# Ledger of designs, part 84: designed miniproteins, single chains

Each design is a single chain, and the fold is of that chain. pLDDT is the mean over its residues in the fold that is shown.

## One batch from the design tools (miniprotein)

Design m2912
Fold by ESMFold2-Fast:
Structure m2912 (fold): chain A 80 residues (1-80)
Amino acid sequence: MKVKVILKNGEVIELEIDENASFEELIKKILEVTDLSEEEKKNLETLGKAFKDVTAKTLVESNDGVLDLKDLIDRGKALE
């Protein structure tokens, strides 16, 4: 499936991910293609672990196929 991610600078990237992939796997793929600080990486990893039992498809489709990277980082920080 295709996932659109809004980067910190406002650019939109499109990622290909398996429909059965976990949200944690989607977060790992985002981490591979983005340049983030150690704190921001930790916050995203925390978010991915919190939703490890949720498929990427379920979460992404619930958000109309678009994820905001800044929002994801902030949500991960709130879980610490």
Scores: mean pLDDT 79

Design m2913
Fold by ESMFold2-Fast:
Structure m2913 (fold): chain A 58 residues (1-58)
Amino acid sequence: SMSARYRQMLDYLRARQNNQPFQVSDQLVADIGRINYAIAPNQDRDIQQNIDIINSII
């Protein structure tokens, strides 16, 4: 489900903030990239901004 995919993205981003290892799939990379692109394709985003965006969707 999409909700499960959003939760996986949040877990990954939290792991990155804490320098923790996380298994990355091509689907996870694509999902994160799509969120960045959908809102501001030409703007850099830090990890916290991506977390905030996903939380606004869930």
Scores: mean pLDDT 69

Design m2914
Fold by ESMFold2-Fast:
Structure m2914 (fold): chain A 96 residues (1-96)
Amino acid sequence: SAVAEDLQANSTGSILARAEGDSVVVRVRVPGLPYEVEITVGEDGEVEVRLIDTSTEEPVEISEEELMNSKSEESFQLLVSLGLARMLGGSVARAL
């Protein structure tokens, strides 16, 4: 709960962190796109990252290779957001 409270206090309003049992779930909005990145950090420090389509509320299966190959601004934004999400998840896991 303390880690989730710190993340929420330091957010610009685009990051929502909550405790779900022994796990911490963080959602980060992708700027300019209808997507959110969901980061789940388990009690054992396991980090799971999913991309959620905000229009359908369903997870999107995305290949990072396909994103790199498309070379669009949207694909670059998604790659950066996923990379930052994994870094954030790793930081939360180390703080638990």
Scores: mean pLDDT 68

Design m2915
Fold by ESMFold2-Fast:
Structure m2915 (fold): chain A 100 residues (1-100)
Amino acid sequence: MEYAKKAEEYAKKAEEAAKKGDKEKAAEYARKAGEYAELAGKSGDREDSQRASRGSGKAGRAALEAGPEAVRKATSPEVLEVAREVAEKLREIGDEIQAE
């Protein structure tokens, strides 16, 4: 199946978008690369799954380089909620240390 090829294509597009500062396109392409990697995994083709997994990993790194907004769009709402809670807790700890 062509899932690995599509995952690699979207990974390249995500990297190009990240270099141009287009956070929205980088996130969109990273998400598509991930979707094709999942399809490759479900197909039972070990070689296709491994290639698609590598493509998805590259797209994920490109989305991180594009900045927080790209990560927000590529990540599930549940993970974003946990990230917000952790950030808030770290802020509270920082304020407590300064109050000492």
Scores: mean pLDDT 62

Design m2916
Fold by ESMFold2-Fast:
Structure m2916 (fold): chain A 78 residues (1-78)
Amino acid sequence: VLDIEVQPLPDRPGYVVTVVVEATPETYEEAKKEAREKGLEAAQEAAGPDAKLEVLSERVEELPGGKLKVTLEIKPLK
């Protein structure tokens, strides 16, 4: 993982988590899975250990230089 950014949503409970990982065409699926797992971990840390989290959306974008940007919209259930 190259970068992780957790941004709280301004008008509702939840987070937008952006994860940048190194990826090549042959590692694409593994990199996407790693980014998703690390993004959820970061959201859990921000929300607290007892928070139940739901992923509302996932966006994957290829960046130049062999990188993937995975953006997760995550909502705490309570």
Scores: mean pLDDT 75

Design m2917
Fold by ESMFold2-Fast:
Structure m2917 (fold): chain A 87 residues (1-87)
Amino acid sequence: PLETLRELGREMRENSTDPRVRELGRRMENGSLEEQKRAWEEYVELLLKPLKEAGKELSEEEQKLIKTVVELILEGKPPEEIEKVIK
């Protein structure tokens, strides 16, 4: 939902050390629904780009982990809760 993306954007802006992630957070917090969707798509691409560029085929376990991380992000869970899943 719109509110969840704004809350996620705020968490990203306040808690991330990566200036790219902070800017994406700002766009999700303050943007229109269309801007929030674009910022979300860019964030997902940023997370997946190293795996794609390494030419590594995603295992079933890695695909499940990515799905879980995406669901937690959409639910507005803070980065600390996401790290617990990645463990």
Scores: mean pLDDT 69

Design m2918
Fold by ESMFold2-Fast:
Structure m2918 (fold): chain A 102 residues (1-102)
Amino acid sequence: SKMLKELYEKAKELLKDPNLSFEEILKELIDEIYKLKGKEVLDEPSNVVKITALLVLLLAAEELGDKETVEKAKKELKKLRPDWSDKEIENAVENVKKLIEE
C-alpha cells in the first residue's frame, strides 16, 4: 500500500523530532491520511482513520525503540478497540507491516 508506506515514513520523521508530543504526532498522521485519501476518507468511520494512524505510529515507534510512544499508542488502540488484547494489536501491526512491504 503506497498510502501506508508514505504514512509510515512520515511517522518515522515525526518521531525523530523531540519537540513533538504524542498527540501532535497522531494529529499530523491523521491529517496525512485525509490528504492522501482525499474524497475516499468521507466514507470512512473516524475511528478507522485513527486506528490506521495509531497502528502505523506503533510500528514506527517499535522499530525506533521509542517505548513511551509504543505504550501510548497501545493504550489509545485499546480505548478504540476494547476487544483487542496485546496479541490482536501485534497481529494488526504485522498486517500493516506486510502491506507496507508489498
Scores: mean pLDDT 83

Design m2919
Fold by ESMFold2-Fast:
Structure m2919 (fold): chain A 93 residues (1-93)
Amino acid sequence: SDARRRALLDEHDAAHRAEGEEAERLAAAGREEEARRLALRMYEDYLRRRVAAGLASEEDVRAHLELVRLVVEGREEEAERLLAELLAEREAK
């Protein structure tokens, strides 16, 4: 890994933490749906940026981007099923 890739990861981790704190504040205020959407939007941006930087393959993120899409469209049951499948695949490897 080169210095540019590491700098991008460090920058993204810092941004990720700040948005995580905001999501926790929303959840504490009883705005759980808004907190969830913020966290998933942040995750989508992270995955897209990693693909653009060559740090991840499109195959690695395709299912995760689909998960974000399902939640944004309000298809929560389908999103939960896809998440469970992704976690099961990770455990199987």
Scores: mean pLDDT 73

Design m2920
Fold by ESMFold2-Fast:
Structure m2920 (fold): chain A 64 residues (1-64)
Amino acid sequence: GSGASNGGMAAAAGGDPVGFERAGKLAHQGNPEGATLFRQAGLDGGSPGAAEQAYREALKAANA
């Protein structure tokens, strides 16, 4: 079990997995596109920027 090393980049990628899942659920209810972006980050899973981008896109899609 490998945890993310301390750092701003690692925090963005895996700082709040619960937040990602919650945002994905909201996007699923309001906008399936948001859920798709969220899942895409999970599939790539491991890129510091990808996880953050997907989270932001999921929130934007759910709120938009």
Scores: mean pLDDT 50

Design m2921
Fold by ESMFold2-Fast:
Structure m2921 (fold): chain A 85 residues (1-85)
Amino acid sequence: MAELERLIAEFRKRVEELTEKYKDASEDEQIKALVALFNEFAQRIRDLPPEERTRFLVEAGKAMKEAAEKLGIGTVVVSLEAPAP
């Protein structure tokens, strides 16, 4: 529980830092940086219960969407929200 909340908070902080750092970078570099950050946290949540992993992915998707809007990136990052059947 506390671990999940900490990871969500850390991910949001890192997304914000990345958004500021890559504000003047190319769209390709911005997208790569966001994807790399997501992949790093995907590895870190492997030891969490499936329920907590799902919750992290939902919150991470929201943070990524906000970052995409701030950076002016098209719907590329939105595709990472996870397709629902």
Scores: mean pLDDT 74

Design m2922
Fold by ESMFold2-Fast:
Structure m2922 (fold): chain A 92 residues (1-92)
Amino acid sequence: SLEEAKKLEEEAKKLFDEGMRAYAQGNYDEAIRLFEEALKKAEEAAKITGNYLLLSSVYQQLADVYYRKGDLEKAEEFGKKALEYSEKALQS
């Protein structure tokens, strides 16, 4: 339902904020886990709401964390996904 999708989006936002906090503290592995949980909820919500902006933001932060960890391949992969969802957000 739209109501459940809004709850998932709110939960995804809270997880994203927690991930950003962990990232700021240098807790990269914790940030990744939180961002991956945010992605799961944001993806489920987006199937109903069409709101791809949060997905783009989470993928961008995953790219940044992997870059700082020196995993350039994953950084590029997630950066490409961020761009893809940013383009989708402009169409919705």
Scores: mean pLDDT 88

Design m2923
Fold by ESMFold2-Fast:
Structure m2923 (fold): chain A 71 residues (1-71)
Amino acid sequence: LEEARERALRAREELRRAMEEMRRADAAGDREGVLRAIGRVLRAIGDAVEAALEMIRAGMPREEALELASS
């Protein structure tokens, strides 16, 4: 459970960083940067979903697992 929780926190941080990167690229008019950041956002979302599912399988309530992965 602790390992899945660490994975969820890591995925959440990656998602946050990717979204910030997308915002910065958009503000700078950098279309290539926006597309790259979108790819990173999608990857981070996938990682977060997988971490949430693993926490649920380990016995964590759905609501708590999704909150940790999305917050």
Scores: mean pLDDT 75

Design m2924
Fold by ESMFold2-Fast:
Structure m2924 (fold): chain A 73 residues (1-73)
Amino acid sequence: ELSEDIKRGVADLVAGVGVALAKRGAGEEAVELARRAVERYGEAGKEAARRLGEALRELGLEEAAEEARRAAE
């Protein structure tokens, strides 16, 4: 349905913006961004949410990471 280029673009953008938000202390906004991406882009949004969840876990934001992973389910 979506091309690989679009999927990659959505995943890269959402993950990048989400990590920037989380580093500024806006982990809840990062999770909401992931949920909106899933609603808007389906599988591409789920991939973005998975990547963001991993990045949030690396930052020690376990609760936000778990919420982002749930958005990907």
Scores: mean pLDDT 78

Design m2925
Fold by ESMFold2-Fast:
Structure m2925 (fold): chain A 119 residues (1-119)
Amino acid sequence: AARAVAEAALESLTRLGLQEDPEAARAAAAENPAPELSVFVPRSASDELVDELLDIVARRGLVAWVERETADGTVEILIAPATPENLARARRALEAAIRDGDEATQRLARRLLARLDAL
């Protein structure tokens, strides 16, 4: 069930242009014991694009958090099923990104955390 939801989310994210290598993402997910999707959001991403990402995540019972800043000007976001463990992990990661991240990472993390708090 969780893997099928992740694959459906991956298809939607690919349509938004947030997942440029769906095959690499699927291979990475297969190597992990937990079904997680990795997406790379440009630091210049509009609030509209971020809201579309958050709507896809929410509709599928998933949660998203900032994993790291990349050297190529993107922010890596992990998306996983909204279990109590993943909700707690997401909150901790987003709070850390708000504290320690650059301005673009802080902006994105605040949007993700606000959506999490609205659940």
Scores: mean pLDDT 71

Design m2926
Fold by ESMFold2-Fast:
Structure m2926 (fold): chain A 84 residues (1-84)
Amino acid sequence: GEELSDRLKELAEKAQAGELSPREVAILGAALYVGTKNNSAEVAEKVLEELLKTLPKPLSEFKKAISELTNLSEEEISKMIEEA
């Protein structure tokens, strides 16, 4: 199978230890979702890097970043966040 990047692996290990914030868990989940859909660790890594940049930013920038990387509408992403 395609290997996960070292950064994805580190975040997955922190998730198992319960050390991630809810937003970091959502970021890891979104990156893995996009990577799995595209069968590409490189795509997952790029999504991860862009979403990590949104941690100190308003929720609106997070939604926009996911929309641009996943090709989902900001409305669909808002629904996913509200259901989480």
Scores: mean pLDDT 64

Design m2927
Fold by ESMFold2-Fast:
Structure m2927 (fold): chain A 83 residues (1-83)
Amino acid sequence: PISDLIRHLSEFSLAIGRGDFEKAEEHMNKAIELATTLLGPAARAQLIADIDSVLSNLVPKLDKEKAEYMTRLLNKFKAALEE
């Protein structure tokens, strides 16, 4: 269900904040699985726009290591959403 997708995206963000990159990758992989199963084209396009906003506005405010992991995992998410 969509609530599981939201939970994994929330846990991903928290894991990045803690520097727990193994957990961040785990939650992102699960979010990708759920999003590609549950979301149609319009919802995917909106989520891609939201990811681009995070990459432009939030990621530059993080320390270098957190920024690198978040950028890599969000780009992986975008690629999956683009089919």
Scores: mean pLDDT 86

Design m2928
Fold by ESMFold2-Fast:
Structure m2928 (fold): chain A 95 residues (1-95)
Amino acid sequence: AAQLTDVKVTGTKKGGMGPLTLSGAPDGNYSVALVDPATGKAVGVGTVSVQDGKGTGGIYKAGDNGTYDIYVSKSDVKLGEAPTGIVAKGTATVT
């Protein structure tokens, strides 16, 4: 499975941005979802781009402070939706 590394999401209660890196995925563009574990739905979205086996990107709308799941997906993800086509998973704490 592809692996998330260097996951860090920082921000305010009204949003934030967090960089992440992805390894072990084919080259291309991927969607990132910040998911409330209580609902299983995206509360933040972002992208990661993979070139030469290394992906970089971030989450651009982190939302309120708290602990979230992060999913990287081949399918587009929208706010309020459960992610599908998952290629990698991690966790983040927004402070």
Scores: mean pLDDT 71

Design m2929
Fold by ESMFold2-Fast:
Structure m2929 (fold): chain A 59 residues (1-59)
Amino acid sequence: SLDEYLARLRAGDPEVLEELREQSRRAAEGLGKVLKLPPEMVERWAEMLYETELWAAAR
């Protein structure tokens, strides 16, 4: 469930953190293809998505 996922994120569960990092990377790669972003911009987007999700979950 979403609540269970958020609770594990807040606890710093390494399995959930790794899954979120991979999902953020895939999302950034998808955006990069659509927007024709350079590789360095795709990496920066992946980082920002991951950090934003962690920040939102901590609330």
Scores: mean pLDDT 80

Design m2930
Fold by ESMFold2-Fast:
Structure m2930 (fold): chain A 56 residues (1-56)
Amino acid sequence: SDLDLATQVISGELPLTPENYEEIVKALATMLGVDEETAQRVIDYLIANGHLKVVE
């Protein structure tokens, strides 16, 4: 499920890719009970602080 995928990306088990970014944002917004814009800011924070594996 999208939530399972988001959990694996956030935990660093799977990489964040351009292809899964939108799905991870939506899943994180659902998990945190926030809007997608807030979830995007959380993801950007995690990337900036080296907490996520990102494929360029």
Scores: mean pLDDT 77

Design m2931
Fold by ESMFold2-Fast:
Structure m2931 (fold): chain A 108 residues (1-108)
Amino acid sequence: EFELLVKLAELVKKAIEAVLKGDKLTAEIYLGMALIVRGIINLISENERVKKLADLLVEAAQAVLKGDYEKAKKLLQEAKKIAIELGDQETAKLIDESIKLVEELLKK
């Protein structure tokens, strides 16, 4: 369960890093992979908080690709809160790193 959340958070972070570097194609590829992982989580997990966390992570990546960095930051902050409540410190750390990348995009 948490292994898939970590993988999803890593893919979302990589998508945001690609946007920051101006590589839209790479960002779209990582978002596509994130959507697949989110789909698997929704299929196998019965934990509604895990599903909500996965949905928020994908929505944040989608917001970044659309240039809505303020929305992406808010979604990532909500996702981090759920990760902490679940005791998933690795996913929470990856989300925190993604928030810092979105803050860098907001400075541009």
Scores: mean pLDDT 89

Design m2932
Fold by ESMFold2-Fast:
Structure m2932 (fold): chain A 77 residues (1-77)
Amino acid sequence: SLAEKMVENAVKVSKILGLPEDKISGFALTVGGAIAGGEKGLNAAMAAQVEAYRQNKIEGDYVSKEAALAGAKKGLE
């Protein structure tokens, strides 16, 4: 799915930048979203970050992979 590709690309961006791979930064998710789906991916990445905040699953600038995937799916609805 597009949501899965967004998270996959976010992990790849994290590896390139030397960021943690067990969690996803907002920057990595935003770039991964843009790569996977352009404007739709960007909007879904923003929705994922809002959803993680709502669920209290944000630690610093990072969200869990599970929260990122759930938010991306919601943002694409």
Scores: mean pLDDT 73

Design m2933
Fold by ESMFold2-Fast:
Structure m2933 (fold): chain A 80 residues (1-80)
Amino acid sequence: SAEEAAEQAKRLGELVSRNTALQRQMGAAKTPEEKAAVAAELKDQKAEFERLSETTTGVAKEFADGMVTGLETMVKALEK
């Protein structure tokens, strides 16, 4: 429905904004504890994009799948 589409678009916008904030936190994280906290938030965000991938189709699904892959790469970079 149009109402469901609008709600999904709003949720996607909120997730994108949160991801931008997390990328800034990654750059600022200097201690192992700070890096672990950012990695935990990245994992939570990955789970949200996985849920979006399950409930969307076409371009939106492709975007969500790309975000999942990108977040996995970021977590691995922090935990190395």
Scores: mean pLDDT 79

Design m2934
Fold by ESMFold2-Fast:
Structure m2934 (fold): chain A 90 residues (1-90)
Amino acid sequence: IEEEAKRLLEEAEELVRLIEEKSTNPGVIKQARTLLDLLQEGVRNKNYRGALRYARSLIKLAKTNFSEDPEVKEAVERLEEAVERLEELL
């Protein structure tokens, strides 16, 4: 559980980094940062169901705004794998 939660956080941080680098929309960047902050807090408080909910919201944000970007698609796939791995343990 703790290793899987750490992986979830690492993959979410990487996805947000890519969103910050590639987005010209300050609203999208702000939403991504807010979701990452909530995800980090969820993991720290061992609220893994909350963390998974925020990770899924971040995936949806990335899919909606970066559907054609191959780097973002790859980061989304890694985060989706981390979501599945943690969810199987709950």
Scores: mean pLDDT 85

Design m2935
Fold by ESMFold2-Fast:
Structure m2935 (fold): chain A 92 residues (1-92)
Amino acid sequence: SEKIQQLLKQFEDNLKNAEKAIAEAEALLDAGGSRKKVAQALQEARDYLSEALSILSKIKKMAGIDQKTYDDYLDKLKALERRLGAVERRFA
């Protein structure tokens, strides 16, 4: 259970960091900021979401959470992926 709690914390930290990176990319685009900084924020967001999905998959394999909790976390992750995709389309 302690290992599961640590993985859940890492999952939540990665989602929070992804959301911050997405928000930074959005703010930079709205302000007409540096394209290099936007690209960096988008890459960081992608890396955080990729890590979050990897962690969630590990937790699922360990039977550390029930199906409903897994689906709820996956929905949150997919919502951030959709938001990231929208920002990436604005940047392109």
Scores: mean pLDDT 89

Design m2936
Fold by ESMFold2-Fast:
Order: structure tokens, then C-alpha cells, then sequence
Structure m2936 (fold): chain A 79 residues (1-79)
């Protein structure tokens, strides 16, 4: 698990830089990574998944609205 966590942290950092520059795919990928953590019970990851999915929607990714709904549902289940 330590190796997976380190690789996840590195991927998240890279995606955050790309998403902040307006890349819709990076914003979607980042939302998916946080959604995976949220599915394992991480409430903060659920909130970040919502944030990045919203950004992906704003950037025009057609997959982002469904991901946003999934992230919101998971957050409601964790709260």
C-alpha cells in the first residue's frame, strides 16, 4: 500500500498542475482519483472529487456531469 499511496500522490500533484491550467481531461482524471479514495471512506477525498468534477464540467468534459453526481452521492453516504 505504501508504494500505491506514493504513486497516487505523484499522479495527483501532476494532474492538479494540468487541471489548474485548464485541461479538462486532467480535471476529470483528478476527480476520478479522488473518487476512488472517497469510495474507500475518505470524506475529504469526496469533497475534492466534487471540486475537480465541477471544474471538468466548467471546462466542457461530457463525462464530468456523471462523475460529479457520483461524487455527491458518495459524500452524502459518508456524512
Amino acid sequence: MEEEIKRLEERVEGLEILASKGNPQAALDLAEEYLRLAERGDVEAARKAITWAQKAVELGDPRAPELLERARKILEELE
Scores: mean pLDDT 78

Design m2937
Fold by ESMFold2-Fast:
Structure m2937 (fold): chain A 69 residues (1-69)
Amino acid sequence: MLDELIEQIRRFRDQGLLDPEEADLTIEGLRRAQQGASAEELRREADRLEAQGLTESATTLRRVADYIE
């Protein structure tokens, strides 16, 4: 479930395994998916994150988009 992914990302952030800014952006994208955002919307957000240099967060959102498609 997406809520479990969000919790896992928060735990990794708290353990210092993820950059806090990247983790928070990834969580925001996952929350949008929980609210009914389409795979296309998530891929658009991933492209935006990649343009900001947040490649790992972009990859995570693309995986979420593939998961909900």
Scores: mean pLDDT 77

Design m2938
Fold by ESMFold2-Fast:
Structure m2938 (fold): chain A 113 residues (1-113)
Amino acid sequence: SEEDLKEAREFVEEMIKKTEKLVEVLKKEGKSEDEILAKVLEMIEKVAEELLRKVSPEEAAKLLAEFVEEVSKLLDEASRARLAALMEQVLAAIRAGDYARARALIAAAIAEI
């Protein structure tokens, strides 16, 4: 419904703010760029799972892309390039309704960090 889509957008805005605060804390604690990227990927997985419960796969993919665009600004150039390549595959899986594949892609990326 339009109400579910509004709630999903508000959820994404809240999760952007939570991720910004998390990354700020990690940077102040001297965490590596790899450790920051791993935490951002964990947040992306949580956002994807919740969006697929609330809205259609196509709407979930659009909102997830907006989330990733904002949180990628918190990352260095190398981490942004890694995230961009991964997200092409993750968003395709989400649009197909294949959450198991999307989750597996994110988990594999975290394991390589």
Scores: mean pLDDT 89

Design m2939
Fold by ESMFold2-Fast:
Structure m2939 (fold): chain A 58 residues (1-58)
Amino acid sequence: DDEAAAEIGARGGAAAGRAGMSAEANGQLVKTQALESGGDEAAAERAARAGAAAGRNS
């Protein structure tokens, strides 16, 4: 999908600009933030995996 490709590209650029760090470090930061906000541990782990995957694909 052209739209899906554009969205992935935009997210990749945002991740690179915002974090300026490794995919793994970005994933851990996202997990910590989710847990500190009272988030579900399972949801926090999913967010961490998504963040790490997005960073690797960029």
Scores: mean pLDDT 58

Design m2940
Fold by ESMFold2-Fast:
Structure m2940 (fold): chain A 54 residues (1-54)
Amino acid sequence: MLSSSEIEQIARKEADDFVEALKSVGLITSPEMETSWRQTIYQLEKEYLQVLNK
């Protein structure tokens, strides 16, 4: 089982990696868009990891 701290760390890393991928394909072109996507992906990954951890 993953701890809350581990889930947060993994979700942050996945959000950062995904945002960089989106930037590389031109889907993120502004800092505002980057911040919005990072927060959205972080939340989705955190929820996904919480489901898997059960």
Scores: mean pLDDT 80

Design m2941
Fold by ESMFold2-Fast:
Structure m2941 (fold): chain A 99 residues (1-99)
Amino acid sequence: SSVTRQLLEQSDQAVELASRAMAEKDPARRKELAEQVVDRVDAIAETLAQNPDIPPGAKQTIKTKALSALREVQQVAEELGDKKLVERAQENIERVREL
């Protein structure tokens, strides 16, 4: 399915973006990258919820990658002291777990 392939690619992009946020030295840029990860994972979660026919193995891979990316974002947000971003990351972790 084109949707399955797109979601796998988007989950890989979320992981890469989260890694960039972890490595970034500028606090403002770290925040922008972390916020982009949360927005991407939110879109992935919405698409997964709307497509119940996604193969179980692909769904598990997408969820695992999304959760990994969000956990890195939570760490970045905590290091930045950004309580709102910590909350958004935690809410998205719970949302992905429930899929």
Scores: mean pLDDT 91

Design m2942
Fold by ESMFold2-Fast:
Structure m2942 (fold): chain A 98 residues (1-98)
Amino acid sequence: NMEKAKELIEEARKLGEEAVEAARKGDYEKAIELLRRAGELLAEAMLLDPSLLKEAVRLLLEYADRVASLVSKEKASEITALAAAQVLRAIGLLIDKE
């Protein structure tokens, strides 16, 4: 499980970088979709290895901030909401195990 969790974190980093590139090119819908997929991989990694919660949350917020800085205020709010929802989901999944 630990090896798979690490692979998911690395895949999420690649999707995060692709999201930033898509935002730079003006493809904001693609950027949001890539960021959403990255968040889903980070949530899966945390389910496999809860010790990765801090790293996964930090990565999601880092990429969300980088994408938000490249988009309109309206789209930036959507990206911020997506990141917040993924963080809350991750915390909820960990609480359910106790």
Scores: mean pLDDT 78

Design m2943
Fold by ESMFold2-Fast:
Structure m2943 (fold): chain A 75 residues (1-75)
Amino acid sequence: MSLVEEYVQAIRAGDLKEAITLEKKLNEEYGLDALHLAILRLYEEEGLTIEEIAEVFQVPKSRVRHILKKARLEL
């Protein structure tokens, strides 16, 4: 299982301690910042569309797609 999948599962389970540990590991090993991880949470856990995430963070939809693609390919 990828670190991204483990992180999403920890968030879904409400295991904040595990989520914080995995967030730090993702940042240290893959350079994913808080914005990247927040976008992953909203897409994978909450089921938000790319359009809804783009509106929430005030970024282009292409940026959201790029972040999701990077996380899936790099991890």
Scores: mean pLDDT 72

Design m2944
Fold by ESMFold2-Fast:
Structure m2944 (fold): chain A 71 residues (1-71)
Amino acid sequence: MEKLRLEIDAGVLLIAAATLYNVAKREGKEDLAKKFEELMDEIASLTPENVTEEKIAELRKKLDELVKEFE
């Protein structure tokens, strides 16, 4: 069940990053959009074999830091 939870968490982060990428693109924040695209690529590279709690926490922190750049 731990692996399934991590896969769900990764999927939720990917949806969040994709949504924020689209917002950044609409607002003309191209540099920020590129950062969200890079985060999406990193999340999408996760497999059931390499997903860890530490990696999910790292990606969540990156997402939170990028959200602050909208201000």
Scores: mean pLDDT 82

Design m2945
Fold by ESMFold2-Fast:
Structure m2945 (fold): chain A 91 residues (1-91)
Amino acid sequence: MGRELLEEALEALRELRRLAEEAREAAEAGDAEAARRALERAQELAARVQEKYAELLELGDEESVRRIEEEARRLEPALIEAGEAAREVVA
């Protein structure tokens, strides 16, 4: 159902934001293992969001697709910052 898929995707995006901040803080503290673990979990959540996005596209749920795109766009700067910080410590 589109509403349930949307809620699952939005919840995953919210957790993704938290993990991005956690990864950035761990990287800035020099904790490579914590940064790597946070990034791995973020990657799993990103894959889940992509799956829900694809299902909503197949259903033709334009409103839910737009909501996910909007929230993902707001999250993108935090993911970029976390990725850059982590890259320095998780070689």
Scores: mean pLDDT 80

